# Ledger of designs, part 96: designed miniproteins, single chains, continued (2)

Each design is a single chain, and the fold is of that chain. pLDDT is the mean over its residues in the fold that is shown.

## One batch from the design tools (miniprotein)

Design m7346
Fold by ESMFold2-Fast:
Structure m7346 (fold): chain A 102 residues (1-102)
Amino acid sequence: PLTPAVVTLDRSEVTVKEGETATITARVESSEPVAGVKWVDEAGKEVDVEIEESKLIGKELTVKFTFKNLKLSDTGTYYAVATGAVTGRESRGAGLKLTVVP
């Protein structure tokens, strides 16, 4: 049977200065092809991140995301969400605590 994807981040928290970038790698293990990976805030609203690269090895998809143009107001918890291509099922990983400092 097709099971929900498992989303794992390379870090659980990151602190950056205002105007700098934060780069996060997500590993997605899925029993079905992954249609895509997006980021959402605590309210479930999609946030814009740059996808620098992706790599598929067997059933594991590794995607590198860059959060650019960070402002103090971007401080919060964000979640990577993988969507299955066959089921349309969304799988949410552990939260990333992003802290932007002056």
Scores: mean pLDDT 79

Design m7347
Fold by ESMFold2-Fast:
Structure m7347 (fold): chain A 91 residues (1-91)
Amino acid sequence: SVTLSAEERRAFLRERVAEIRARMEPALEEFRAQPPLSEEEKQDNLASLDAYEARLARQLEAARAAGDEEMAELVRLYLEIVRRVKEILEE
């Protein structure tokens, strides 16, 4: 396996953040346009998102403790997406 250098890893994470940000709003609009979920499916999805949010919060603290700014920004972006998806599901 080829591993990235620290500099290549930082560049990769920054490019990944930029790509996700560029696609985030269209993807959320597509999700909003989907037919309503059943109450059971909605509750299952919310429970899964809550568990994922808790894991992301721990990953953010770990990235901050390590001084990994690029990873911290990526994790913050995933937290923002989880929050936006939960808001759409609760509408």
Scores: mean pLDDT 85

Design m7348
Fold by ESMFold2-Fast:
Structure m7348 (fold): chain A 72 residues (1-72)
Amino acid sequence: TPPSVQQLLDEVRGILDQIMAEKDPQQALALADQAFQLIDKLFSVAKDINLEIEAGALFTGLVMLVHGIKLE
């Protein structure tokens, strides 16, 4: 497990919180794009199944948030 993986996880969670608080759909989608890029990086540095599961859960949550934004 890379030493910085926790920082990446915390950064993604912070962006997800920002998306949920964001009232402008265009700004929320821009934040979602940033979060997808960080999740992609998490998958590339994941060294064990627990990190892969956590990254997958974050990816799934973000996909559901983006679907909600696009339905507005």
Scores: mean pLDDT 77

Design m7349
Fold by ESMFold2-Fast:
Structure m7349 (fold): chain A 95 residues (1-95)
Amino acid sequence: SDEVKIAERIAKEVLEIVKKKAEEVLKAAEEGSPELEKLKKELEEVVKQLLEALDKYAAEARANGADEAAEILEKTKEEVKELVEEALKKAEEIL
């Protein structure tokens, strides 16, 4: 369905953005960068906005009967949370 294809595209784009930001945080931690705290805040702010967008899109999908599309977005939300938690823990371990 078109709704599922759109949800899969959104999921891919969101995960790519989060992975890139997480990699920037990890690199800053490894290099002892003075920008680490700024990059962590930027990651947290971007993630907050993306999670809010995923919640909105999932709710709209469910309201329109596109349950499979909603489930993809809901799963993506959980994957984003896990990825961010892992990256922040790893950054703290490096320091």
Scores: mean pLDDT 88

Design m7350
Fold by ESMFold2-Fast:
Structure m7350 (fold): chain A 88 residues (1-88)
Amino acid sequence: SDREARVIIITAKSGIDILKARLETEKNPEARKKLEEAIKYLQEAETKARDALNTKDPKEKEKLLREAQKLLVEAYKKYMEAMKILKG
C-alpha cells in the first residue's frame, strides 16, 4: 500500500541521517564498513519504496514493497554487526 511505502521511505531516510551522523565520529574501520553497508541497503530500500509509490500495477507494487522490506532487514543486520563490533 502507499502507506507502507511512505513508512519505508521515512524509516530509510531517518536511518540514513542517523548512521551518517554516527560515521562522522566513528573511528573503528570494521564498524565503519558495516555502517556504510547499512546506509547502502537503506538507500536501496528508499528507492524501491519510491518505485512502489510510482507504480499503478498492484503486483509490481507488492513485489517492490517486499524487496524494500528485505533491504530494511539487511540494513538492520549490518547495523547490529557494527554495534557488536563496538560493544566488544
Scores: mean pLDDT 90

Design m7351
Fold by ESMFold2-Fast:
Structure m7351 (fold): chain A 76 residues (1-76)
Amino acid sequence: SAAERQALQQKLVASITATSIILIGMDIDGATKQQMLDYLDEKYREQVEWLKRKGDEEGVQLVKEWEERLRNRILK
C-alpha cells in the first residue's frame, strides 16, 4: 500500500542518514577515500539485499540514487 511504501521510505531515509553521519565521522578521523568507498559499497549491498527480500523495487532505486550521491561526495 501507499502507507506501507511511505513507512519503508522513512526507514530508508533514516538508514542513509546514519550511513552519511558515519562517513562524515570517517572523514574527520582521517579515513582515505578508498576506505570510505569500501564502507559505502558494503552498506549499499546490505540495503539492496534487504529491499530485494522485501520485494521493494522502488526502494532499490532510491538506495541506488543515494549511493550515487554519497559516492560523488566522497570523490570530490
Scores: mean pLDDT 80

Design m7352
Fold by ESMFold2-Fast:
Structure m7352 (fold): chain A 65 residues (1-65)
Amino acid sequence: SKAPPSKIKAAAEELFALGRVPSKAEIQAIADKYDAPVKDILKEWQRIDVEKGVQDLKQAVDKVT
C-alpha cells in the first residue's frame, strides 16, 4: 500500500543531492513527486547522510584546499 523501496530511495537521494538540510516544503515536494511517505524518505535520507557524512566532509575539505 505504501511506495516501493526504490521510490523511497530515489526521493531520499534527490534530497541528499541538494547538499544541504532540506526545508519542510522541499521534503513535501519530493514526497509528492515520488508518491512516497515523508517519514520513510526522511529515514532513508538520514541513513545516507550518516553513512556519507564523514566521507563528504573529507571530500569538501580536499575540494577547497
Scores: mean pLDDT 69

Design m7353
Fold by ESMFold2-Fast:
Structure m7353 (fold): chain A 81 residues (1-81)
Amino acid sequence: MTPQQMADRFVDRSTDAIPQYRDQIRSQRDSITRGFGLYQQGGMDPQTMVDGFGKNFIDDFGMPRSDADRMRQIMMQILSS
């Protein structure tokens, strides 16, 4: 799976699961694609990537911790595939 395909799958699943943050998640597609690219090059630990994105959505968009946790679970499932 390419970084673009991973990002599209993540955006689709996350916007379905957390529709109230749909526009914010979609706005981060390019950033998410870059993150998956770094992961595939061995430059990023999966847990570090997942925790970093979750923290950013809480800090930058005010996402509730419960929604950020759901988003982290979706991202980890894609990284573990």
Scores: mean pLDDT 85

Design m7354
Fold by ESMFold2-Fast:
Structure m7354 (fold): chain A 70 residues (1-70)
Amino acid sequence: MELTEEQKERAIRLAEEIGRRYGAHELAARLQEAIRSGDEEAIQAALQELAVAYPEAREDLFELGRILNS
């Protein structure tokens, strides 16, 4: 996955907000680190874990995925 710095900044900011809003601090921190490193496997794993553990965050996670794939 070839992420621009702008995409990384936007995605990290949203992941941080998700962690605060839903109390998903550990998974959100893991997702932020995966985004910084550009590790596609880690990004997908963290997104999937967040979607399963915090279904109320589904809409925000969908937007995050859209940013990462734009």
Scores: mean pLDDT 81

Design m7355
Fold by ESMFold2-Fast:
Structure m7355 (fold): chain A 84 residues (1-84)
Amino acid sequence: SEAEKLVEEEAKKASSEPENVERLKLWYVERTSELALEGLRRGELDAEAVLERLDKWLEIAKKEKNEEVVKIVEEAREEVLRLI
């Protein structure tokens, strides 16, 4: 969606500060999860597509051993499952 592209563009702008990369990753995942949940609630996004994206984020976060991002993504997946 348009909103997802805007969040990706904002994250890329913020990534110009390497010392804040971990904080930016966390912010990016929180923001994209929030927008995905909002889009699903508004009927603008398909639940299966949202879950597929969250699964990809979860796989990446687990490979990077970023427990904080894993928690955020898992909580977002639970919210999606609760809405369907």
Scores: mean pLDDT 65

Design m7356
Fold by ESMFold2-Fast:
Structure m7356 (fold): chain A 80 residues (1-80)
Amino acid sequence: ATKTWGLDADAEEYLASLSPEQQAKLRGLLYEVGLELGLVGSETPDVEIPLSVVQEVVSNLDDTEKAREILREYFSSQLK
């Protein structure tokens, strides 16, 4: 079965407070890294991404490789 990811309520609220450019980049990274690990976005997620992880990714958005690695490590930890 295909596993799904989504943001928790606090993470969704935080994302909505960001600039449109930051929102687009973060969404793109989430979909890209999720797909790499066999996960798809869903409103009913198997894996919830907490605010702390989203904040760490946003702090590193100008370093795309580091932002990807943060997400990859988080998703990998949830799939064990």
Scores: mean pLDDT 81

Design m7357
Fold by ESMFold2-Fast:
Structure m7357 (fold): chain A 92 residues (1-92)
Amino acid sequence: SPAEAESELKLVEIFEELAQHVEEKLPQLSPEQQAKARELIAEMEKIMQDRSLSVQEKAEKIEELTKELGKILNDPAWEEELLKKIEEAKKL
């Protein structure tokens, strides 16, 4: 449906914004935190490319990994805004 296509496109845009923000924050993190952040982004990339997952399942998994990234980045305003966008994508 058009709504499902819009939701999937919204998730792609959200992931691109998230990946860019993480890349910008990497120099501020410890080597251990950088390694963990890169692992989480790699998991998100696998989720986004997995055609067996529904848009809702992808959104739920990305939401979980975003919360894990939030613990590393310590940027609560950005995390809250991103989680709201993910939640909206799930409600289609």
Scores: mean pLDDT 84

Design m7358
Fold by ESMFold2-Fast:
Structure m7358 (fold): chain A 87 residues (1-87)
Amino acid sequence: SLKERLLKRAYEDVEKAIQALKEGNVDEALRYLERAGVYLALVSDIPEAKKALEYVRKAIEALRQGNVDEALKFAEKALEYVKKALE
């Protein structure tokens, strides 16, 4: 389904954002998180996807404040909720 494809794309983007954060590549992490947020917003009628979106938004805000460790924590929680939405 379209929703499943959007969730899989969000999963891949959040996963890539986590890898970028671990490598210190904040600009790439921000781009992946912003794109994941767009996909998750389109499927926010799914409760787990809505929670993933909230954590993606928190990760983006943490990065804008320079808090990479906090952003990584939020991005990992977002990934868990995207995974739950795919179940």
Scores: mean pLDDT 91

Design m7359
Fold by ESMFold2-Fast:
Structure m7359 (fold): chain A 69 residues (1-69)
Amino acid sequence: SLEDEVRKALFELAKYIDEKAEKLGLTDTERGVILRKVAEEIQRAIDEGLTVEQAYERAKKVADELLES
C-alpha cells in the first residue's frame, strides 16, 4: 500500500539521518529538528501528488542540506 511505502521511506531516511548526525556529533535536539522537517517534506510531496520515490528524493535533499549546515 501507499502507506507501507511511505512508512518504509521514512524509516530509511531516519536511519540515514541518525547515522550522519552521530558522525557529525549533532545533539538529540538538532537531530529531532532534521527528522521533523524531513517527515514534513515527504508528507508535503505526497500531498502534492508526487510518487513515494520522488518524495524520498526531495526529502533526502532537504536532509543533506540541513546536515551540511
Scores: mean pLDDT 85

Design m7360
Fold by ESMFold2-Fast:
Structure m7360 (fold): chain A 81 residues (1-81)
Amino acid sequence: SQKEEAEKLIKEAEELLERAEELKKKYGSLSPELQRAVNQVDAALAIIKSRLDNNEPIPESVWEQARRAIKRLRELIEKEE
């Protein structure tokens, strides 16, 4: 279901956001590029959560945006770790 797919994506994104917070604690700040990637994931999650809360369908463009943002954040975190 859409809800189950969204919950899996949200969990993956939240795990990456926690890893970014650990990098911020270790280094005192995130690079501008990594902070931008965090902000993009936060924005995508806000749209998905809003649509789920209102029982609205999540458009394919929103899924694509979220997946790209998550992929970019993962790549940047793995490069910094």
Scores: mean pLDDT 86

Design m7361
Fold by ESMFold2-Fast:
Structure m7361 (fold): chain A 82 residues (1-82)
Amino acid sequence: ATLAEQAQHYENLAKEFEQLSKSPVQSDLQEASSLAEELLKTTKPEAIVAAAQTMGSPPAKTDVRRPFYDAAVLAKAKALEL
C-alpha cells in the first residue's frame, strides 16, 4: 500500500471511532483500546498534539466515550505523521 493509502485508512479509522464515541458499545471498546495502545507506542507526540487540536474537548477519563475519542485522536495523528 502507498503512504497515501495508509494515511487515508487512518483518516477513515479516526472518523469511524469519532462516530462510535457518539454511540459507544462494549464490543467495540476492546478494539478501540487495543488500537490506541498500539498507536500511542508508535506515533510521534507532535502529531498527537496536532491531531488533538483539531478535535473537540476530550470526555472525562471515566466516560465510556473516552477510549473511542483517544483512538480517533491517535488514528488522526498517525495519518498526519505518514
Scores: mean pLDDT 77

Design m7362
Fold by ESMFold2-Fast:
Structure m7362 (fold): chain A 78 residues (1-78)
Amino acid sequence: ARELVAKLAIEAGKFFGREEVGEKVARAILNKDYAALAEILNKYSNLDRKMTVEEAKKLLAQLEEQAKELQKVLEELK
């Protein structure tokens, strides 16, 4: 669980180009605070429009899926 969260924080940090943002995203996910996640994304993503809580949930699911896929690839390389 903690390893997956750490990898999710790294991937989010890469996505936004800032490690600090990755940690904030990981914390919001751990707390299931999708409103805070949407606020972070609106502040750092330079989107043309504000992200809704529903859009934040979809992005969270996508990032979680990418983190799980990365975990599988790393296990196959051992």
Scores: mean pLDDT 63

Design m7363
Fold by ESMFold2-Fast:
Structure m7363 (fold): chain A 70 residues (1-70)
Amino acid sequence: SERERALLRRVADGLAALPPSTRLNTDDLLKGLRALGLSDEVVELVRKRLPEPVVTPQQAAAALREVAAL
């Protein structure tokens, strides 16, 4: 949905503003996306693009932007 795309882009912008030295737990990130009201279908598209258990904010932002562009 357009609401989910806008939310993904907003979260991605916030992640991209974090220091590059930051490390994010992928499961915590996905749990946060669910808590923000993203559907399981959209969360699984993000999971598919983040196969590593720990990612950088830049990797997370790129994955969210890619899913938002689908």
Scores: mean pLDDT 86

Design m7364
Fold by ESMFold2-Fast:
Structure m7364 (fold): chain A 83 residues (1-83)
Amino acid sequence: MDERIEQLHEALREGDLRRFLDLVDLNKDGVLTDEEIEEVFKAAQGKPVEKVLTFYFDLDKDGKLTFEEFRQAVLELHKAYYG
């Protein structure tokens, strides 16, 4: 998981949101499950990528990213690229 989180950080730093979505799809089946989104969210906590995720996906701009906000933002983004 740590290597995947580093790849996620690189994708977000470069603005490559499609690659970010591909990295969240842990089993590469083209479907994002709540379990995959939660696993990525938990693995990002306390790491440098957490601040970048908060920048992109903190919908209420309170400086905190909840799992609910992250899940909704990731699913909306996935629908935009693959829906």
Scores: mean pLDDT 74

Design m7365
Fold by ESMFold2-Fast:
Formats: sequence, C-alpha cells, structure tokens
Structure m7365 (fold): chain A 85 residues (1-85)
Amino acid sequence: SMQERGRELLREIIEYLKEILETEDLSEEERKELEEGIKQLEEMLERELEPGEINGAEFTLIALRGRKEGREELARELVEKRAAK
C-alpha cells in the first residue's frame, strides 16, 4: 500500500539521519536542526501520510543518499576503477 511504502521510506530516512548524527562532525546548530527533523519524521509515522508526503519522502531519500554517498565515494570509485586497468 502507499501508506506502507511511505512508512518504509520515512524509516529509511530516519535511520540515515541518525547515522549522520553519529558519524558526521556537525555544528551544534546543524545537530539541533537534524534532531528536530528526526522528531518531526517520527511524529509523521503516527499518522496517515498524504500522497505528496510519500513522494517528498522518495525525493528526500534520494537527495540524502546523494549527499552522503556523493562526490567523495564516486571519486574514490573512479580512482579505483582506473587503477584496476
């Protein structure tokens, strides 16, 4: 169902954000904003999601993955692939 899909996406986003809180060296302001964001997402899990919120969750997860796995990991992969040739 769309609701089940939305909840799965929100749980993945929450897990990802919690990982960032533990692994990234964030400013106090950035940490507080991230903690507030996690709290809001956890509150959303307690209610029915709108279709737009489910779509927003998909875009958010893609953006977060791109931000974390992003340029550094892609650059590393490119260097490794070139070294293997």
Scores: mean pLDDT 68

Design m7366
Fold by ESMFold2-Fast:
Structure m7366 (fold): chain A 83 residues (1-83)
Amino acid sequence: LDDILNAGIQAYNNGKAAYDKGASLDELRKMSGQASLQYGDLRKAAVDASRFGSKEKADQLQATADNLLQVYDNLVQRVQQLE
């Protein structure tokens, strides 16, 4: 779970940095793809942790997923604007 959480945090930080610095279209597409994959992993891990593990861990995973979804939406919107 910590590996999934850390990967999600890294995807959030990388995506936000790419958005804020006005990265290239190719980089924005790459970051949006990474954010989408990590969002799916985080959401699945949060559901599993909620049912079979720690509520605290489930809450952390879900909060990270929610933050990553916001960054994903921003990246996708910027990609559409640049196309």
Scores: mean pLDDT 84

Design m7367
Fold by ESMFold2-Fast:
Structure m7367 (fold): chain A 85 residues (1-85)
Amino acid sequence: SMDDLLQRMRDLFVKAVDYLLLSQQYKSQGNDDLAKLYLEQAKEYALEFARLAGLSPEEQQRLLDAIEAGKGLPLLLELLERFEK
């Protein structure tokens, strides 16, 4: 159902955000290895979210580039809001 799809999108969004926050936390502590590990996990969940949301390959790449640049959260929020309207 559409409600099941929205719940799965919310679950993927939460995982992507949680791993982004973990990456930022470990980077602030100088633990670059864990920061990179959690950033890659965030990218995987964000990519699953983007694919489920029906984003084009170009839009998927823009989201990954934004995550790498530390600008992923605003784009993830914008995408989620489009489905909650």
Scores: mean pLDDT 86

Design m7368
Fold by ESMFold2-Fast:
Structure m7368 (fold): chain A 100 residues (1-100)
Amino acid sequence: KLSQEEINKLKKKLQELMLEMIDIYDELLNALRNKEYVSDEELEAKMKRLEKLIEEARKLLEKLKKEGVISDEEYEEALKRLEELRERAEEIAEKLRELS
């Protein structure tokens, strides 16, 4: 079993990943709302970064579930939120490409 210190470090890492994902999402959403030009290269880079963060968050959530730190329900809800974030970000990125 993980120590409380190890659990706290994992939770902090997950929070940091979630904040970075939200920042990327907000940047994309603000660009769309303001009809800002975003290059295809910049959009691809942001989406690739978001995908890596989501994958890392999924791995941390799986570890937290396996160690009994979060419930099965909390784990499933968190995975659903990550998928919804990805889908919404992809929709925004597509709309931004159409503005080019």
Scores: mean pLDDT 85

Design m7369
Fold by ESMFold2-Fast:
Structure m7369 (fold): chain A 84 residues (1-84)
Amino acid sequence: MEEEILKELESLSLKELEDAIDRLKRSIDQGQRKLEELKALLEKNKDDAEQVAQLQAQIKRIEDGIAQAQELLEKLKKIIEKKK
């Protein structure tokens, strides 16, 4: 799986790789803003155990998504460095 993704990414032009990095950075920033909103809602609803559980689950999904996007961002940076 990782080898197939790397081959596909290596076939992209430098411009396409840079555009992909910019899109990932925007997605990470958007995810971080949503994460802050959810954490604020969690604090506001801390006395509601069901709301807390649901918000914590949403927070975890967004954190996992940000982590995956950051990992892909690092892979793209390595591919750009290799193409220099």
Scores: mean pLDDT 80

Design m7370
Fold by ESMFold2-Fast:
Structure m7370 (fold): chain A 75 residues (1-75)
Amino acid sequence: SEAEILEELRSGRLSDEEFKKRYSDEEQRRLLNKLLPNLPEEKRQELIDKWLAGELSLLDLQTEDALELIRRALA
């Protein structure tokens, strides 16, 4: 299920390379939009574009999402 895939991504059980191998760019974008709910829309799409270009890791994406949640809580 989609919920199981998102949990595997969050836990690191599904690696960057396996995620890229198993899912199309369109499906990766759809799943990452659900994985990164704390990022503002524009920044989320920018970071997903960088992931698809091979410039960022899943850890980088999840770190940015977590930092945004923290920044929002401290505002």
Scores: mean pLDDT 88

Design m7371
Fold by ESMFold2-Fast:
Structure m7371 (fold): chain A 93 residues (1-93)
Amino acid sequence: MTAEEILERARKLAELAGNEKLVEAVELAEEAVKLNPEEKQKEVAELVAKAVVAALNGDLETAKKLLEEAIELASEEAKPLLEEAKKLVEEAA
């Protein structure tokens, strides 16, 4: 499964939940992932997807922690987009 496929699934889950802010967060993460080296793209995408699932289940502490791990792993260019995605996930509660 590619990074794009992982995030597409996360986006579809957010859309089905009717959570517009989570959809926007996944869209920012899709842009952020593309800025990473290929080896990191899948791992960053997996962390973001797990964070979205945690947020949809009402587990915001786990969602925030997973996004912080994604931000730490990400390239410098990707970090601002992932930080904005994290803010949207927190607001989506």
Scores: mean pLDDT 84

Design m7372
Fold by ESMFold2-Fast:
Structure m7372 (fold): chain A 79 residues (1-79)
Amino acid sequence: NVTPVFHALSHLPVDLVKKLNTLLEPFNTPENKEKLNTLIEQLSELDEEKLQLLLEELEENKDSLTLEQIEQLVEKFSL
């Protein structure tokens, strides 16, 4: 379900949050719950500009995107 990502990122533009939620939805499984929670916490600290840049890089690789690749990319943009 999309709700957890929207809740954590409610301070950001809805369109950006919707794109991010769509990219993360395939990884929303019980096995990935802890990793996703950490990832969402890191994402919640990002400014709109940083999130937009992150989403652009995710979109470039969307056809081959893995959770580990998303984690690495988020770390690159995290404070």
Scores: mean pLDDT 71

Design m7373
Fold by ESMFold2-Fast:
Structure m7373 (fold): chain A 60 residues (1-60)
Amino acid sequence: GKEVRERGIQLMKQINDQTSASARTQQALDTAIKYAERDDSRLYGGLEVSLSEKKRLENK
């Protein structure tokens, strides 16, 4: 739903800001966030999971 999508987009932005990533990776995440904001659930779902996994590893 809208709440889940909004939550995921916000989470992606927060993780992107905290991640020490290359410029190319940052651009890819930025593009994917824009696609998720366009209501493209295909890109949104996959990236939200991947970024959440990254966050867990960083918190070890």
Scores: mean pLDDT 61

Design m7374
Fold by ESMFold2-Fast:
Structure m7374 (fold): chain A 95 residues (1-95)
Amino acid sequence: SRREELERLIAEAEAELRAAVDAGDKAALRETWLELVARILGASRAEVRNTPREEVVERLARVLSEVFGVPLEEARRMVENVAGSIELAINNTRP
């Protein structure tokens, strides 16, 4: 199911993101986050890159709310928290 697929993708991405943070690999951080978002949205990485941040967050929140059955407001808060953490890690990781 899509739920099982998303749970697997999120778990794999969490492991890859932790490894990238530990290695200080900014490119891997960007690539892993972008790929996860693209797969959750059913979009290309190019489409995600060209979409405003606020729209990406809203689209992710709607997908997570629908798939996992959480309230939209809760999903939006979760997405904002995760995205902010990833963005901070990318910005603080040197090339």
Scores: mean pLDDT 82

Design m7375
Fold by ESMFold2-Fast:
Structure m7375 (fold): chain A 94 residues (1-94)
Amino acid sequence: GKEEIEELLEKGKKKIEAGDLEGAYEQAKKIFQLGVEALDKGDLETAKKAIEALDELGKVVREKYGDDLEGQILEGVIAVMRGVLKLLLEKAEK
């Protein structure tokens, strides 16, 4: 649910602050999975929260590691995850 997504976002931010980009990626994957599961259940509000959390996590990666190749790759992967959820959400709202 929304609370679990918020907890994963905070964990991801802490991983980024510590320089653990692999750990941040693991949190991003869990947020993405919860977003997909929410859409499958028709919980559009939780899916929106997952999209917002991925956007925020991607911004933090860009701000701190945007000049590093590893950071650029992680930001790109998170952007793809967010884009997929957004497309699925738009389709579910029709």
Scores: mean pLDDT 88

Design m7376
Fold by ESMFold2-Fast:
Structure m7376 (fold): chain A 67 residues (1-67)
Amino acid sequence: APPSATQVGTAGAIAAYEGLSAEEARRLLREHGANVSLEQARAMIEAALAGDGEALARAAERAASTA
């Protein structure tokens, strides 16, 4: 089954808080079943680090839709 936006968003936030690169975040997201681009992984990291929950949720929905 495709991953939920919540699962994708959580993985993206973890990657951001752990200081992972976009490449490392993409690998983490793939482990959760989300086959995302580097740009999508980067957008999620940037939103999480900015503390913008709305932007993070939007990026997670976009990433989940691509999975």
Scores: mean pLDDT 74

Design m7377
Fold by ESMFold2-Fast:
Structure m7377 (fold): chain A 86 residues (1-86)
Amino acid sequence: MEELKERVLAFVDGLKEHIEATEKDPERRELGVEFLELIREAIERAKTMEELNYWVQLAQQGLIALADKDFEKVREIIEEVKEYLE
């Protein structure tokens, strides 16, 4: 799990850097960065493979929603992650 978790965190960090560097839509960039920062924190807190898999699945859903410009769905996922981190 530890090696997988480290690779997932590195992937999330790379995605955030990519969005910051290449996303031209300010709302999509800002929302995407916030989403990935929250997902990163949730993944860091994951103590089991089940928790890690859950956050990876939410990350995938959020990234698809960002690509589709479904900002309402991205905000719903952000709120779910925030509730977990509280």
Scores: mean pLDDT 83

Design m7378
Fold by ESMFold2-Fast:
Structure m7378 (fold): chain A 88 residues (1-88)
Amino acid sequence: GLKAPSKALPHLQGKWVEGTVVDLVEIDGVKYAVVEVDGEKYLVPASYIEGVVPLRAEEELKVGQKVRFFVPPSEYAEELEKAVKKYE
């Protein structure tokens, strides 16, 4: 199932994680990438992916691309969990 990175990776909050983009979605006007790490899928805001400018997300993010993303602090976890539920 799709996971919010803040709660699924609590030991990596405030750190960068590498994975592969498997889907690109927009939820409530916010652009997200679904990133696969070790067989698990995480919903990541496009703005938390290294090297991605929000206006260039379509140019920078492609399915199959290896990316690095920032795991946001737990204070953002509830908002990300709501986005995960809307995607499912």
Scores: mean pLDDT 68

Design m7379
Fold by ESMFold2-Fast:
Structure m7379 (fold): chain A 64 residues (1-64)
Amino acid sequence: MGLLEATVTSALMSLGVPFDKAMEAARKAIEEGAKTLTELSRAAAERVGVDPEEVLKEAKKIKY
């Protein structure tokens, strides 16, 4: 799993999204051409029905 994919998966999970759905949403967002943390957070959030701003906020906390 790439760093961006792992980061957004973790952010979605922190917002209550189950791991399987979070991982699938992040992976599909990457496959659809998301290249930045902001693009990936927005695309993945849209797939699972959460606020993209909350996903991005949580992702920014996971700086590694």
Scores: mean pLDDT 80

Design m7380
Fold by ESMFold2-Fast:
Structure m7380 (fold): chain A 60 residues (1-60)
Amino acid sequence: SSAKLETVKKAMEESLEIAVEQIKAKSDRDGLSEEEKNERVEAARQKGEKVIAEAEKRLA
């Protein structure tokens, strides 16, 4: 169902945003530079977007 796929996709996107905020908080706590923090966030977003795209293929 397209409606179920949209619900799952939205939940995964929301989970990714929460994960990104957690990565930022941990990077700040660990004393990482802004550059290092941004690289970790970028890597998490790239991985998360790929996982969401693969889930869309499986659920379609």
Scores: mean pLDDT 82

